# Designed miniproteins, single chains, continued (3): the designs that were tried, part 31

Each design is a single chain, and the fold is of that chain. pLDDT is the mean over its residues in the fold that is shown.

## One batch from the design tools (miniprotein)

Design m9114
Fold by ESMFold2-Fast:
Structure m9114 (fold): chain A 76 residues (1-76)
Amino acid sequence: MELVDEALKLIKQKKYEEAVELFERALRELEERNDRDGLRYLGDVLGGIVRKLSSDKSVPQSILDRLRELRSRALR
């Protein structure tokens, strides 16, 4: 998924706001296509990111909360 790969690059660059916007777009496109495998993959990716970023005190709590919300939506 090209949007997910680009969002992961933005996370590595610490461009968290832009990364969250790309994850939101990826979620919407997967929901519109009813891509259950893509939604599960996105949920797994978001879970891994939240786990890694929650250990970094420099990451804004608002970014973590938004990523958790997106993960919850993907795994419904």
Scores: mean pLDDT 84

Design m9115
Fold by ESMFold2-Fast:
Structure m9115 (fold): chain A 77 residues (1-77)
Amino acid sequence: MPQPSPQQVEDAVRQAGRELGLPESTIEKMSEAGRKAMEEGHSLPQSLSRAAKAGMDEGMSTETASQVAGRAAELLR
């Protein structure tokens, strides 16, 4: 498959965050970080790692951040 668009990565991270019941402010920061990484030419795994890092910077556990990234990856299949 071709690489997902920045918008598709943003939408997937947003959906994953909402499914996990995260605050909208945290979802926005994570989805924006993932989208920006894709726009900068990073791979999907690198972009999802950037989204997870943004969540951890907001006080999210590594476990929860990994769940968001994993769910977003599933939504992009």
Scores: mean pLDDT 84

Design m9116
Fold by ESMFold2-Fast:
Structure m9116 (fold): chain A 58 residues (1-58)
Amino acid sequence: SLLEEAQAERDKFADEIAKKLESKYGPEVAKAAREYYRSDSLLDRMEARKKIIELVNK
């Protein structure tokens, strides 16, 4: 389905972003970025986004 293809593309993109963020902000932000882009659950994405914002803007 289109959703499955979109999820596969997001997973690749998430890995690239996480690699860059890990060097700048550490592994917690990298993990949260992967969770944000890989998740299709609203709740999981909201939690990941909140964590990224907290870690980056602390």
Scores: mean pLDDT 77

Design m9117
Fold by ESMFold2-Fast:
Structure m9117 (fold): chain A 67 residues (1-67)
Amino acid sequence: AEEHLAKAREALEAGDYESALAHAQKALELAGPDNVEGLGLLAEAYAKLGDSARALEYLRKAQALTE
């Protein structure tokens, strides 16, 4: 889980948003759907790819878990 979170962050910094998406999805698969960091990284990757609707969906999920 942590390895995939780190790879997702690295991919976002490199501008490889598709790899960031894949690693964030894998982190959620390994850590469970309530992993706030994974949901946040997934939202950021979707936003960078121009998918604002999915970005907002995952951001809301992450925020709901921390409220």
Scores: mean pLDDT 79

Design m9118
Fold by ESMFold2-Fast:
Structure m9118 (fold): chain A 73 residues (1-73)
Amino acid sequence: SKEEIHKEILRLIGEILRLIGEILDLEKEIEKLKKEGGDEEKIKELEKKIEELKKKRKELLEKMKELEEELKK
């Protein structure tokens, strides 16, 4: 039903917002490390984690778009 699709979209929005928050926290940590003359290896590990989270965010956004198209049919 359309109601079930709306509930799933809201759930996905919640997950996307959580991922955005985690990415922002990691970006802030990288900025702090760079300002403090930080460990290049540690920075690279955090950047890799951000890229993995961005990939997951993209997958959830694509799923949300598919559900929005289902609502139009």
Scores: mean pLDDT 86

Design m9119
Fold by ESMFold2-Fast:
Structure m9119 (fold): chain A 77 residues (1-77)
Amino acid sequence: MEEDAERAIATAEALIDELEKLVNDYKQGKISKEEAEKRALTLIMAAYIAAVAASYFGREDEAERLLKRVKEIEKKL
């Protein structure tokens, strides 16, 4: 369970980092809003699944923190 939780957390963090990079690229005008929204949807869904998996493996506090980060980044799009 610990290894599974750690993998889920690491996966969610990596996806959130990619999502933050995507938002930054959008704000800098490197990609269109439509392209940013399409890519963000995929990353958000994947990050949510990984965060929920972390909760399932007993790391509920980490899952809550990760989900909060995803929601805060969503508001920036």
Scores: mean pLDDT 84

Design m9120
Fold by ESMFold2-Fast:
Structure m9120 (fold): chain A 85 residues (1-85)
Amino acid sequence: SIERALELIDKSKEAFFKDKDVSKAASLLSAAGILISAAAIEGADEKEIREAKIRMYEVMLDMAKAEGDKKKAEYYKKKLEELKS
């Protein structure tokens, strides 16, 4: 569900920034992405799917910036611009 995906996104942010567990954060984001994709296939509301994707990419962008991965940060920034336009 979208609600579960959002919960996993929040947990990934905590794992990365509080626990400094990069592997756990990546696994939680991967699971959230799978749930968002499944919800889209099952005909969930397009606006809710888009908002969940925005939240996911914002967290991924913050993580990429924290790691100094400029190329990844630019990629997620572009994805956010596409979703917000």
Scores: mean pLDDT 87

Design m9121
Fold by ESMFold2-Fast:
Structure m9121 (fold): chain A 59 residues (1-59)
Amino acid sequence: MEEEKKKKEEKEFEERLRRTLAQVPANRAASGAGSVPDAEAQEAAIRTELEVRREEEEK
């Protein structure tokens, strides 16, 4: 039972992450990052932020 709930959460998290990442490229262009190793760091940061938000929403 819990596995089904966790799978749903992961799917939702992945969907949110994908949507957020879709908007990030536009912001990256504005900031002037220029797609270098920082791209991976930004993805990790977004992933962490979404994870925290997901946990807060669950409450």
Scores: mean pLDDT 61

Design m9122
Fold by ESMFold2-Fast:
Structure m9122 (fold): chain A 86 residues (1-86)
Amino acid sequence: AAVAALQAGLAALNLGNYAAAISNLLKAIAAGLTSKKALIYNNLGIAYLKLGKYDSAISALEKALALDPSNSAAQANLAAAKTALA
């Protein structure tokens, strides 16, 4: 289920298993969990940042901000990803 994939992804992120977090968060999006897309994209951005995948992090965080422009965490994470590429 979409919610189960989201929960698994968030748990993996908390444990530092960033590859498992990405896999499960992408499954949540693919399963149509639209009400949590901004949250999912922000957490995808965090996981990509932790793995040094800065281009993927920027893409995910920009999608999070397109859905929720007021997300200060996503704004800070996007700035961090862009700084890492500079």
Scores: mean pLDDT 84

Design m9123
Fold by ESMFold2-Fast:
Structure m9123 (fold): chain A 68 residues (1-68)
Amino acid sequence: MSEEEVLERLSHVPASLLGRTFATREEAERAAAAVGGRAVRTSDGRYAVVTREALNSEDVVEFAEKFV
């Protein structure tokens, strides 16, 4: 799957289930830049950071599909 498809699926997951979360997009984008990842807005209105390595991971895709 593309990075965009994984991010769309993760947007259906509550931030609390994605681990480290941020209240603002700006904080999440800063953290994402530091780890070479992407910030995603979650279903509960928070933001999570997903690394590029994790975006291409079967485990992350499988987890996201559980909520889609």
Scores: mean pLDDT 66

Design m9124
Fold by ESMFold2-Fast:
Structure m9124 (fold): chain A 55 residues (1-55)
Amino acid sequence: MFATEEVQEKAELARARLTPEQLAIIREIAEKLRQIGDRIDEGIALGDLSLAALE
């Protein structure tokens, strides 16, 4: 049904309306957030406190 995809299409149209520079900045921020999230998870799993003990 077409109505079901209307929300998704509207989101993509809004994204296309943004300037290329704004899109690039948003992508960079999202990429950095993703990288930070992954590293935080690793730090928690390994016990970040152990790194402080080596200092």
Scores: mean pLDDT 64

Design m9125
Fold by ESMFold2-Fast:
Structure m9125 (fold): chain A 75 residues (1-75)
Amino acid sequence: MEEKLRKIIEEAALEAGLDEDTARAVAQSYVDLLKLNNEIEKVTEEQARDIGLRGAKVVKNGRETVAELRAQAAA
């Protein structure tokens, strides 16, 4: 289940134009988040694809937001 969702998210992020290393990082981050919330068993393949596509958009366009979140996490 977990590995299957990771692969789907990674493939969707790659399809959206992220490089392999970034797509893998995005997929792993979302899988880890789903595991922490015990949501991984509830996520459909369609939802996993949507997560990958949205994650790619966040990386491409939301870098300022990511930097802000990292600064907050460090505090």
Scores: mean pLDDT 75

Design m9126
Fold by ESMFold2-Fast:
Structure m9126 (fold): chain A 60 residues (1-60)
Amino acid sequence: MEVFELEIEAAMYYIQAGVYRVIAEIAEKRGDLEKAAEARAEAEEYEARGREYEAKAKAL
């Protein structure tokens, strides 16, 4: 059960990272470079958290 919960949590972090990547692309396309940079930073942070939970799931 715990492994499955960690896998779901990793998936949710990866989904959030994907959402922020799309937000960054939209902001860049509209010329809002500051918001694009902020969204990219958020995407990288969520992706890193997703990798941590994925690694925890694989270790169990």
Scores: mean pLDDT 83

Design m9127
Fold by ESMFold2-Fast:
Formats: sequence, structure tokens, C-alpha cells
Structure m9127 (fold): chain A 69 residues (1-69)
Amino acid sequence: GEAYAKKAEEAAKKAEEAAKKGDAQSALRFINEAQHYAVAALASGDEANGKKAAEAAKRAGEAMQRAGG
């Protein structure tokens, strides 16, 4: 539910910050955390928060691609 969506968003933000600093290892770790929380949010039966968590995980991946050039 909501708690997992919030955790996914927090992980996505940390991934974006790590990617901007060139810390690929931390960025990948936080992308994986965001994806984990997205799956947990969907598994909770909360479709709205599951979708938000999945979108946060997608943003984290895109941020790493943008920062990598």
C-alpha cells in the first residue's frame, strides 16, 4: 500500500542523487530497492499506490540513463 509507494519514491530520489554524483553502485542499489517496493505495493492489492511505486522505479532508472550521458 501507501507505505511501500512512499519507500519506492524515497529510493528513487536516492537513486537520482547517486546517479548525479556518478555513484553507479549506489544508484543501482536504490533502483533495485525502488523496484522491490513497487512489487510489494502491487502485491498489497493497492493498485493506485502500486502504479505510483512502479512509476517511481521507472524514474530512477531513467535518471541513471540521463546522468550517464
Scores: mean pLDDT 78

Design m9128
Fold by ESMFold2-Fast:
Formats: structure tokens, C-alpha cells, sequence
Structure m9128 (fold): chain A 68 residues (1-68)
């Protein structure tokens, strides 16, 4: 279920485990390629890993807005 992988991706992201967040987001996208929440978690985690705080916040905010 794609939703479980997006949830695990969020948990990994908030732990600061960006590599695991990327892994779970990719698994969610393998199940549902149109999962916008997973796409933004993936981009937020990738930006965080690179130290790009502006892009990280942009994608984190979009993923949160879509989850509401």
C-alpha cells in the first residue's frame, strides 16, 4: 500500500534519515507513480541531504498541504 510507504517516508524524514526517506518515497512511487505526497517527500529529502534548505522547505510544505 503506497500510503504506508509515504507514512514511513515521513517518519524517516523527521528522524533526519534522509536516505531511508528517499527509499520509502521511491517504493510508494513504484506502487502509485502519481502519488504527489511521495514525490514531494522524495524531493524534500534529496534537498535536505544536499543542504538546500530553500528547496527542502518548498517540497516539505507541498507534501504537507497535499496530506491535509
Amino acid sequence: EAEKYTEEGWKAYYRGDYEKAIEYAKKALEIDPNNEVAKHILKAAEAAKKGDGEKEEEHRKKAVELKK
Scores: mean pLDDT 80

Design m9129
Fold by ESMFold2-Fast:
Structure m9129 (fold): chain A 78 residues (1-78)
Amino acid sequence: AQLNLETGKRMYSLGNYEEAVRYFELAIEKDPENSQAWANLGKAYYELGKYEEAREYFEKSIELDPENQEAKALLEKI
């Protein structure tokens, strides 16, 4: 799970948003309660212009961790 999350973050930083989505989805498959993985999936969808999906994933991240200020701030952008 951690390896997929870290690899996804690396792909995101390189601008490879579609590849980042793949790794974040793998991280969620292994640990569906990982709020950070859901937030990062939302970020990748946001960069791809898929704002409806991004909103859904940010909301899921906040549901799992109501103290996740980053996910809350990102949700306000869409």
Scores: mean pLDDT 85

Design m9130
Fold by ESMFold2-Fast:
Structure m9130 (fold): chain A 62 residues (1-62)
Amino acid sequence: MEEAARAIAEATGASLEAGRNAAEALVKGGVPPEEARRAALQAKSPDDAEARMVRLLLDAGG
């Protein structure tokens, strides 16, 4: 969780607290923390990072 939170915060340009909230929401939505972290690390821009997180949530809900 903490590693996913940091990766999301860095990728989106958000605060660490916002990254923790995003990571928690993703996990509650069925996305594993490791997958969320991997997607954030692969992002090329903040917008790309957000798009990747949304896609993971949609895939987990399907």
Scores: mean pLDDT 81

Design m9131
Fold by ESMFold2-Fast:
Structure m9131 (fold): chain A 62 residues (1-62)
Amino acid sequence: ASIEDAFETAKKFTPELLYKIVADAIAAGKEGATKKAKELLELAKKEGYPEHAEALQKALAT
């Protein structure tokens, strides 16, 4: 699926819920989870979603 479609879904979550979903996926070792989280973080920064960007950055720092 495209990263843009994934971002459309991600921005519908609260930053708190987005953090939990992404952190859990990375912790579970899901294939591509870290890569997808990094791509979503860059999109959140570019599109002006600072709270979602912070949530994604925290998930990647776990």
Scores: mean pLDDT 81

Design m9132
Fold by ESMFold2-Fast:
Formats: structure tokens, C-alpha cells, sequence
Structure m9132 (fold): chain A 95 residues (1-95)
């Protein structure tokens, strides 16, 4: 489930950043983030199915920027998030 994978990714990022359990306010931000991920998911799936990993990375980068706006992430946190996304995309290619 691409939505479930996106939610898990976001929960992992929030966990790593705070080192603690999510508050109700953080859960609502994750929900809004999931909605953004779903919006980009169609384009991301299309790129991945075509084997166009460069386009997939570009789409993921735009998604990270939108998520950063929702969570007030610093440029440093955005770079860490991009590194994690790249690692996940690499794992999707790995058999």
C-alpha cells in the first residue's frame, strides 16, 4: 500500500527527529502530509513503473519541500530527509 509506506516513512522521520511518541497535533500533521504524498503518489508510481528513477527522485524532492513547509523543517533537516528518501528509492530498485 503506497499510502501505508508513505505514512510509515513519515512516522520514522518524526520518530528519528524527536526520539519520542507522536502527539495528537503531530498525528494531524502526519495526516496532512499523507494527503500530500497521495497527491504525488500517482506521478511517483508512474515514474517508478517506467523505470525513470531520475523523475521519481525529482517528484520525491518536490514532495519533501511541501512536507517541509507543513512541519517547518530547517534546510539541514530537509537535506537529511532527502538522503533518507534516496535510500528508500534505492531499496525499491534492490531485489
Amino acid sequence: DPLAEAIVLFAELAYQADGRELTPEERERIRKSAELIVKYNRELQKALEAGDYEKAREIADKMVEELAKLHGLTPEQVERTRALVDRILDRLVER
Scores: mean pLDDT 71

Design m9133
Fold by ESMFold2-Fast:
Structure m9133 (fold): chain A 62 residues (1-62)
Amino acid sequence: MSGEEAAEKAREALEEMKKSGKAPKEMLDKVQNYATLAAARGNLEGGKEIGEEAKKYAEELG
């Protein structure tokens, strides 16, 4: 999986989480895992941006 593909998967997982109106650990972990993979595969900015967006969304619900 390329960094671009991983970022796309992270974005899809984040959108699913937002649609649910919840931030369960499993969904948050899925977003963070793909965001980390994107960064590791050369898409540092995309991975960081999606990961931070997921964290902020979870904080807003807490």
Scores: mean pLDDT 82

Design m9134
Fold by ESMFold2-Fast:
Structure m9134 (fold): chain A 101 residues (1-101)
Amino acid sequence: GARRAEEAARRAEEAAEAGGGDEGARAAGRAAAEAGAAAAEAARTGGPEEAERAAEAAERAARAAARAAKGAETAEAAAIAAGGAIAAIGGAFHARLAAER
């Protein structure tokens, strides 16, 4: 889960930057990258605090992706950013479940 969240976040950031001057898409890509990194850390450590940080970062990325979808020059950049955020949320939840066991 965490590795795919990281890869999705990286692709979202690359796509947002490739989309040119679309500020919303760039912001969504960066938020998705942050969420993916937090999810990977939570999965690696299994700590509840890391899982909470990953969930918060993923929610922030999801909101940024929703805003980017309205202003993005390319629908692809917005979709990739949203996908990264969703993957990060899933990774954080799996990490939290592992920490409880």
Scores: mean pLDDT 61

Design m9135
Fold by ESMFold2-Fast:
Structure m9135 (fold): chain A 92 residues (1-92)
Amino acid sequence: MKAKEKEKEEFEKAYKEFEEAYAEFRKLFSSLPEEKQKKFLEENKEELEELDELIKKAREAKEKGDYGTAAEALKEITRKLKELIEKLKELL
């Protein structure tokens, strides 16, 4: 009757996609000179703050066992990370 296992599986898939996007983001960001890193952080401050709020939301949802909400938050984080990755590529 209740397939919470499917919600967990969706969460695990979303988390894996998040990990892959985050790893690419970190790799690209670390390849920038320090001055370009600072400029990127200043220019994208609002988007980075939104990511922090989404990460907090995903964590709180997971701790409550709400894997559906956690998965949706992770998908949104991954989408925003991909947008930031494209901006980083323009700086390389």
Scores: mean pLDDT 83

Design m9136
Fold by ESMFold2-Fast:
Structure m9136 (fold): chain A 106 residues (1-106)
Amino acid sequence: ADLYARAAQIAVNQGKYDEAIKLAEKALEIDPNNPWAWTVLAEAYLKQGKYDEAIKWAEKAIEIGGELNSWAWRVLAEAYRKKGDFDTADEYEKKAQEAEEIRNKL
């Protein structure tokens, strides 16, 4: 599961968003409770301009991985900002900052 999630992250970093989606989906076939794979899937959709899918899968990443998933909160913030919902984007950016601050204290 982690190998495919990592491969998906590398594909996102290389701009290979369709490949990233397929690799993240393979990670989730093996382990559907992997919040990293859901987060990478959301990021890939965000990079493709598919903001509703990005929101859906980022919310799933938080549901599975919990509120300390700052990356999923940042995906939500950017997706809502791209859709013109700045108030919701600011709320999720605050959640991302709170998650990072808590993690840094652990």
Scores: mean pLDDT 86

Design m9137
Fold by ESMFold2-Fast:
Structure m9137 (fold): chain A 62 residues (1-62)
Amino acid sequence: GPLAAAMGAAARAAGEALGVAEGAKNGQIHDDTGDAEAAARGAELAAGPSAGEGALKMGQQG
């Protein structure tokens, strides 16, 4: 059901969010070099956790 799906997605989203946060912090070290690669990587990482975050919000909405 939706609650079980949200719980599973929440666990995965937490893991992905931690990975994305670490990746973003590392990217900030190269502020002056900020290139399309950094933007593309950010968009790619955001796509995954964004889907998981949506499910997490659905769980909290109930």
Scores: mean pLDDT 54

Design m9138
Fold by ESMFold2-Fast:
Structure m9138 (fold): chain A 90 residues (1-90)
Amino acid sequence: AKEEILKKINEVLRLSKELDVTPEEAARIIGLILRIIGAVLENDWESVIKDLKGLKERVEELKQRGANPEAADRILKVIDEAIKIAEEKL
């Protein structure tokens, strides 16, 4: 579970470069990803789920503001998969 979630978070990080957003918006996404990684390493699955949902909301907002919709949709799918895995640990 931990390894699988970290693999999905790494895929989100890779795909975030395709979002076509400002450096400030990219930095906020990276900050959220780092917070999620920290929670995964601490086995804090409630915080992992909360922060993944926050990341999802941010990506949805960026998509509405003109970020690359194909990249955003793929990121959202990976986030949903990560949430499902994290919920299985509660």
Scores: mean pLDDT 85

Design m9139
Fold by ESMFold2-Fast:
Structure m9139 (fold): chain A 68 residues (1-68)
Amino acid sequence: SNQERIEGVSHFNLALRLLKQGDDESAKKHLKKAVSLLSDEEVQDLLDTLRRVDPELADKVEELLKEI
């Protein structure tokens, strides 16, 4: 649903802020919530967008997603 997409994107963005603060454990929890609410295509679109502006952070997110 549109509400699940909005919530999932919010959790994804919160995870990015936490990663920038060095809080990988809290970021991983929010990434788990984001992927539970978003389709694989929506997650990939967010990663592609992030990679254009912050490729190092995108690599970190992809590594954490492999652990989920």
Scores: mean pLDDT 90

Design m9140
Fold by ESMFold2-Fast:
Structure m9140 (fold): chain A 75 residues (1-75)
Amino acid sequence: MAARIAGLVLLGVAYELEGRYREAAEAYEEAGRLAEEMGDNELAARLYRKAAELYEKAGDEEKAAEARAKAEELE
């Protein structure tokens, strides 16, 4: 599980560096979901918050709001 989270974060970083913000956001969102399944709500909240930031950069305000709400819920 932790290795998959790390892999998704690295993939998200790679997409962000390429300016592929939607794909980066999706990678961080999936990483957040896996962290949540592991019970690491603090990590999940941080990952969802990063996904929200990237969805905003991608112009997807709806997905950004959803990811931000998930991050706030896990606090």
Scores: mean pLDDT 85

Design m9141
Fold by ESMFold2-Fast:
Structure m9141 (fold): chain A 86 residues (1-86)
Amino acid sequence: DKEKLDKELQKKIEEAQELYDKALEKSSGDKKKKLEEAKEEFVKKLKELLPKILNAKNIEEYKKAVEEAFEAIEEFKEKVREIEAA
């Protein structure tokens, strides 16, 4: 299950990165700045979660940390979509 969670986490991060890159390519000025700020907030959140993921004592702690990362990824994707829609 850890291997499945690792694979899913990588896939979700890659999907979010692709969404961000496509939005960034279409954007200039204020929209580009907002996208870059959203990316910085997302990276900060992942950095806060990193010790929880790396220091998980068992699969349950690992799963909880990865689920928090999934939530951060979805929040980031939604924020990117909102910035594009503006």
Scores: mean pLDDT 83

Design m9142
Fold by ESMFold2-Fast:
Structure m9142 (fold): chain A 78 residues (1-78)
Amino acid sequence: MAPHRVVAARAEYTVEDGRAFLVTTAEVENLETGERRTVTVRVELPEAPAPGETVTVPVPVPTPDGSTLVLDVEVTVP
């Protein structure tokens, strides 16, 4: 088990050149030291969700120990 956890996250839905992206900013806490780091992860969605649709996107959040935490982010598309 990685010694890190996600303590807060914010997500923004964006579209660039016909491609949909979820930009997630997460605060990752080191459980051994209590230090927090902000990580921004950009995930491309293979298909753009319909307006008003709520989608859950698994976001891979890298940790300083070299592992990855997967954060499920729910976003309602405008």
Scores: mean pLDDT 74

Design m9143
Fold by ESMFold2-Fast:
Structure m9143 (fold): chain A 55 residues (1-55)
Amino acid sequence: MTPEQIEGGLEGALLLIAGHGASEEVAAQGLVRNGFSRELAERLAREAVERKGEV
């Protein structure tokens, strides 16, 4: 995947978690459905949770 696609995936995960109250697992599943690999989707969802969690 390109860096732009990875950035879009992180933004999508952040929107799902922060905007729709989705869990990390639900955000990862959403990314997989949008063409991300499961491993990458799980990493991006975790990073989104960490960024939203602040510390």
Scores: mean pLDDT 76

Design m9144
Fold by ESMFold2-Fast:
Structure m9144 (fold): chain A 65 residues (1-65)
Amino acid sequence: MTREVAFKIRAMAAAIEAGGGLEFKEVDGKLVVTIHHESEEAREAMKERILEIAREFGIEVVIED
């Protein structure tokens, strides 16, 4: 399993547990993660968590919400 695939699986699991979701796309060779949640506070918390997971797997990501 590649680091990117492992990151996506773990990030998606964390988002679902938080009651939200994620979308992944590649733009100019960069992995872009879009965060979906009704609460602005929850989106900010999810952003921090996703960045933490990305650091753990050594993956560079760009966050959009």
Scores: mean pLDDT 81

Design m9145
Fold by ESMFold2-Fast:
Structure m9145 (fold): chain A 69 residues (1-69)
Amino acid sequence: MDEAEARKLYEEGRALYEKGEVVISEEQKKVLQEIAEKLREIGEGVDEYLRLKKEGRYEEAREALGDTS
């Protein structure tokens, strides 16, 4: 049941926080998530470039790389 599962996750998170292992603020967490999202978007363009390059489509690969910024 969702309630019991949520309680377990909360207890585990609280235990980690009490051990002082979690020092990241909510503000820093949001910034890190935003950076991770941006890096993933750039990574998808790089993956497309590498895929096209392996297929021998060098012209299309260069176009895809130019769009990653």
Scores: mean pLDDT 63

Design m9147
Fold by ESMFold2-Fast:
Structure m9147 (fold): chain A 110 residues (1-110)
Amino acid sequence: MKISFEALDTGVADGYRLALRKVKGSVVIVSKPRTEKDAIGVAQAVEALGDQEEIGLVIDSSDAENAAAVARAAAEAAAKLGKNLHIVTTGNDEETKKAVKKVVEEMNEK
């Protein structure tokens, strides 16, 4: 399977950098969120995808509380826009690559 990545380097929420990777316009990968400000930045990234019906979010974090905060903020943003959000949390780069492939496949199956 061939997956293309577009890396988005966005300075969001008071200069916090989120390593956002956009796959096929509808999947966001968040690497190592650290604070509530990172959750706000991810919610804004989901809102920017408001033209997409299906949005995928893959969160690479070993911190369950930070991952939960990001997932909640993103889910609230997607719900306000009436969009479906597919969320997967991972703990390392290898799991993140596998999760991205799976999310993209699920979104492409309609």
Scores: mean pLDDT 62

Design m9148
Fold by ESMFold2-Fast:
Structure m9148 (fold): chain A 65 residues (1-65)
Amino acid sequence: MPKPQVYVIGEGDKDRVIVTIGDEVYEFTVPSSKSAAVGQLLAQLLAGKITPDQFKERLEELKAA
């Protein structure tokens, strides 16, 4: 299985995060105030503790809060 790759692009008060896992690409924007929580989710995804689907679900919850 290919290793997940993560790219974070700062856009002022927002961070654009791109996660690639093989041929799958997940792109989303998060307020910088949520960066620590996003970092924890990314660490769990990279460690294989959560699936890409779980990561997407948690991220959407974080964006709504």
Scores: mean pLDDT 72

Design m9149
Fold by ESMFold2-Fast:
Structure m9149 (fold): chain A 91 residues (1-91)
Amino acid sequence: MEAVKLAEELVRKIMDKAKEAGLPKSKVRELLAEEYEELGNLKKAEEIRKKTDMSWDELLEEAIKLAKELVEKVLPEHPELAELLRKTLAS
């Protein structure tokens, strides 16, 4: 799906900027776990919280997985999401 690829590209840019801004890996890990918890994926949230020694590459992989899950849940109700992602990436 095109929206999934756009979300992946956006997440890669966000993660690069978070790293450049000096955001701690532990904070990024907590934010990812909280978002999975909000989606009702408690098992995945617990797995992420237990991986206290995650690399930036591992955090990026989890962020991409989260973005794909969000797009797949939202896209059927909000097909305009693909256009919103294109506009965000073009900025």
Scores: mean pLDDT 77

Design m9150
Fold by ESMFold2-Fast:
Structure m9150 (fold): chain A 58 residues (1-58)
Amino acid sequence: SKLKELILRLIGLELRRIGLELDLERTKDEEEKRRIEKEIEEIEKEIEEIRKEIEKLE
């Protein structure tokens, strides 16, 4: 099911985002902080796109 696949991807991305937010909180290196923040932004964009796709299939 396409819907099931999208939901599983969404869960995976949200878990990854949480992990990166924890890494960001622990990180003291400013270059690493920028890298992590960029990755979080990219994941948030993917989450938004998947949510829109799920809504179309509802």
Scores: mean pLDDT 86

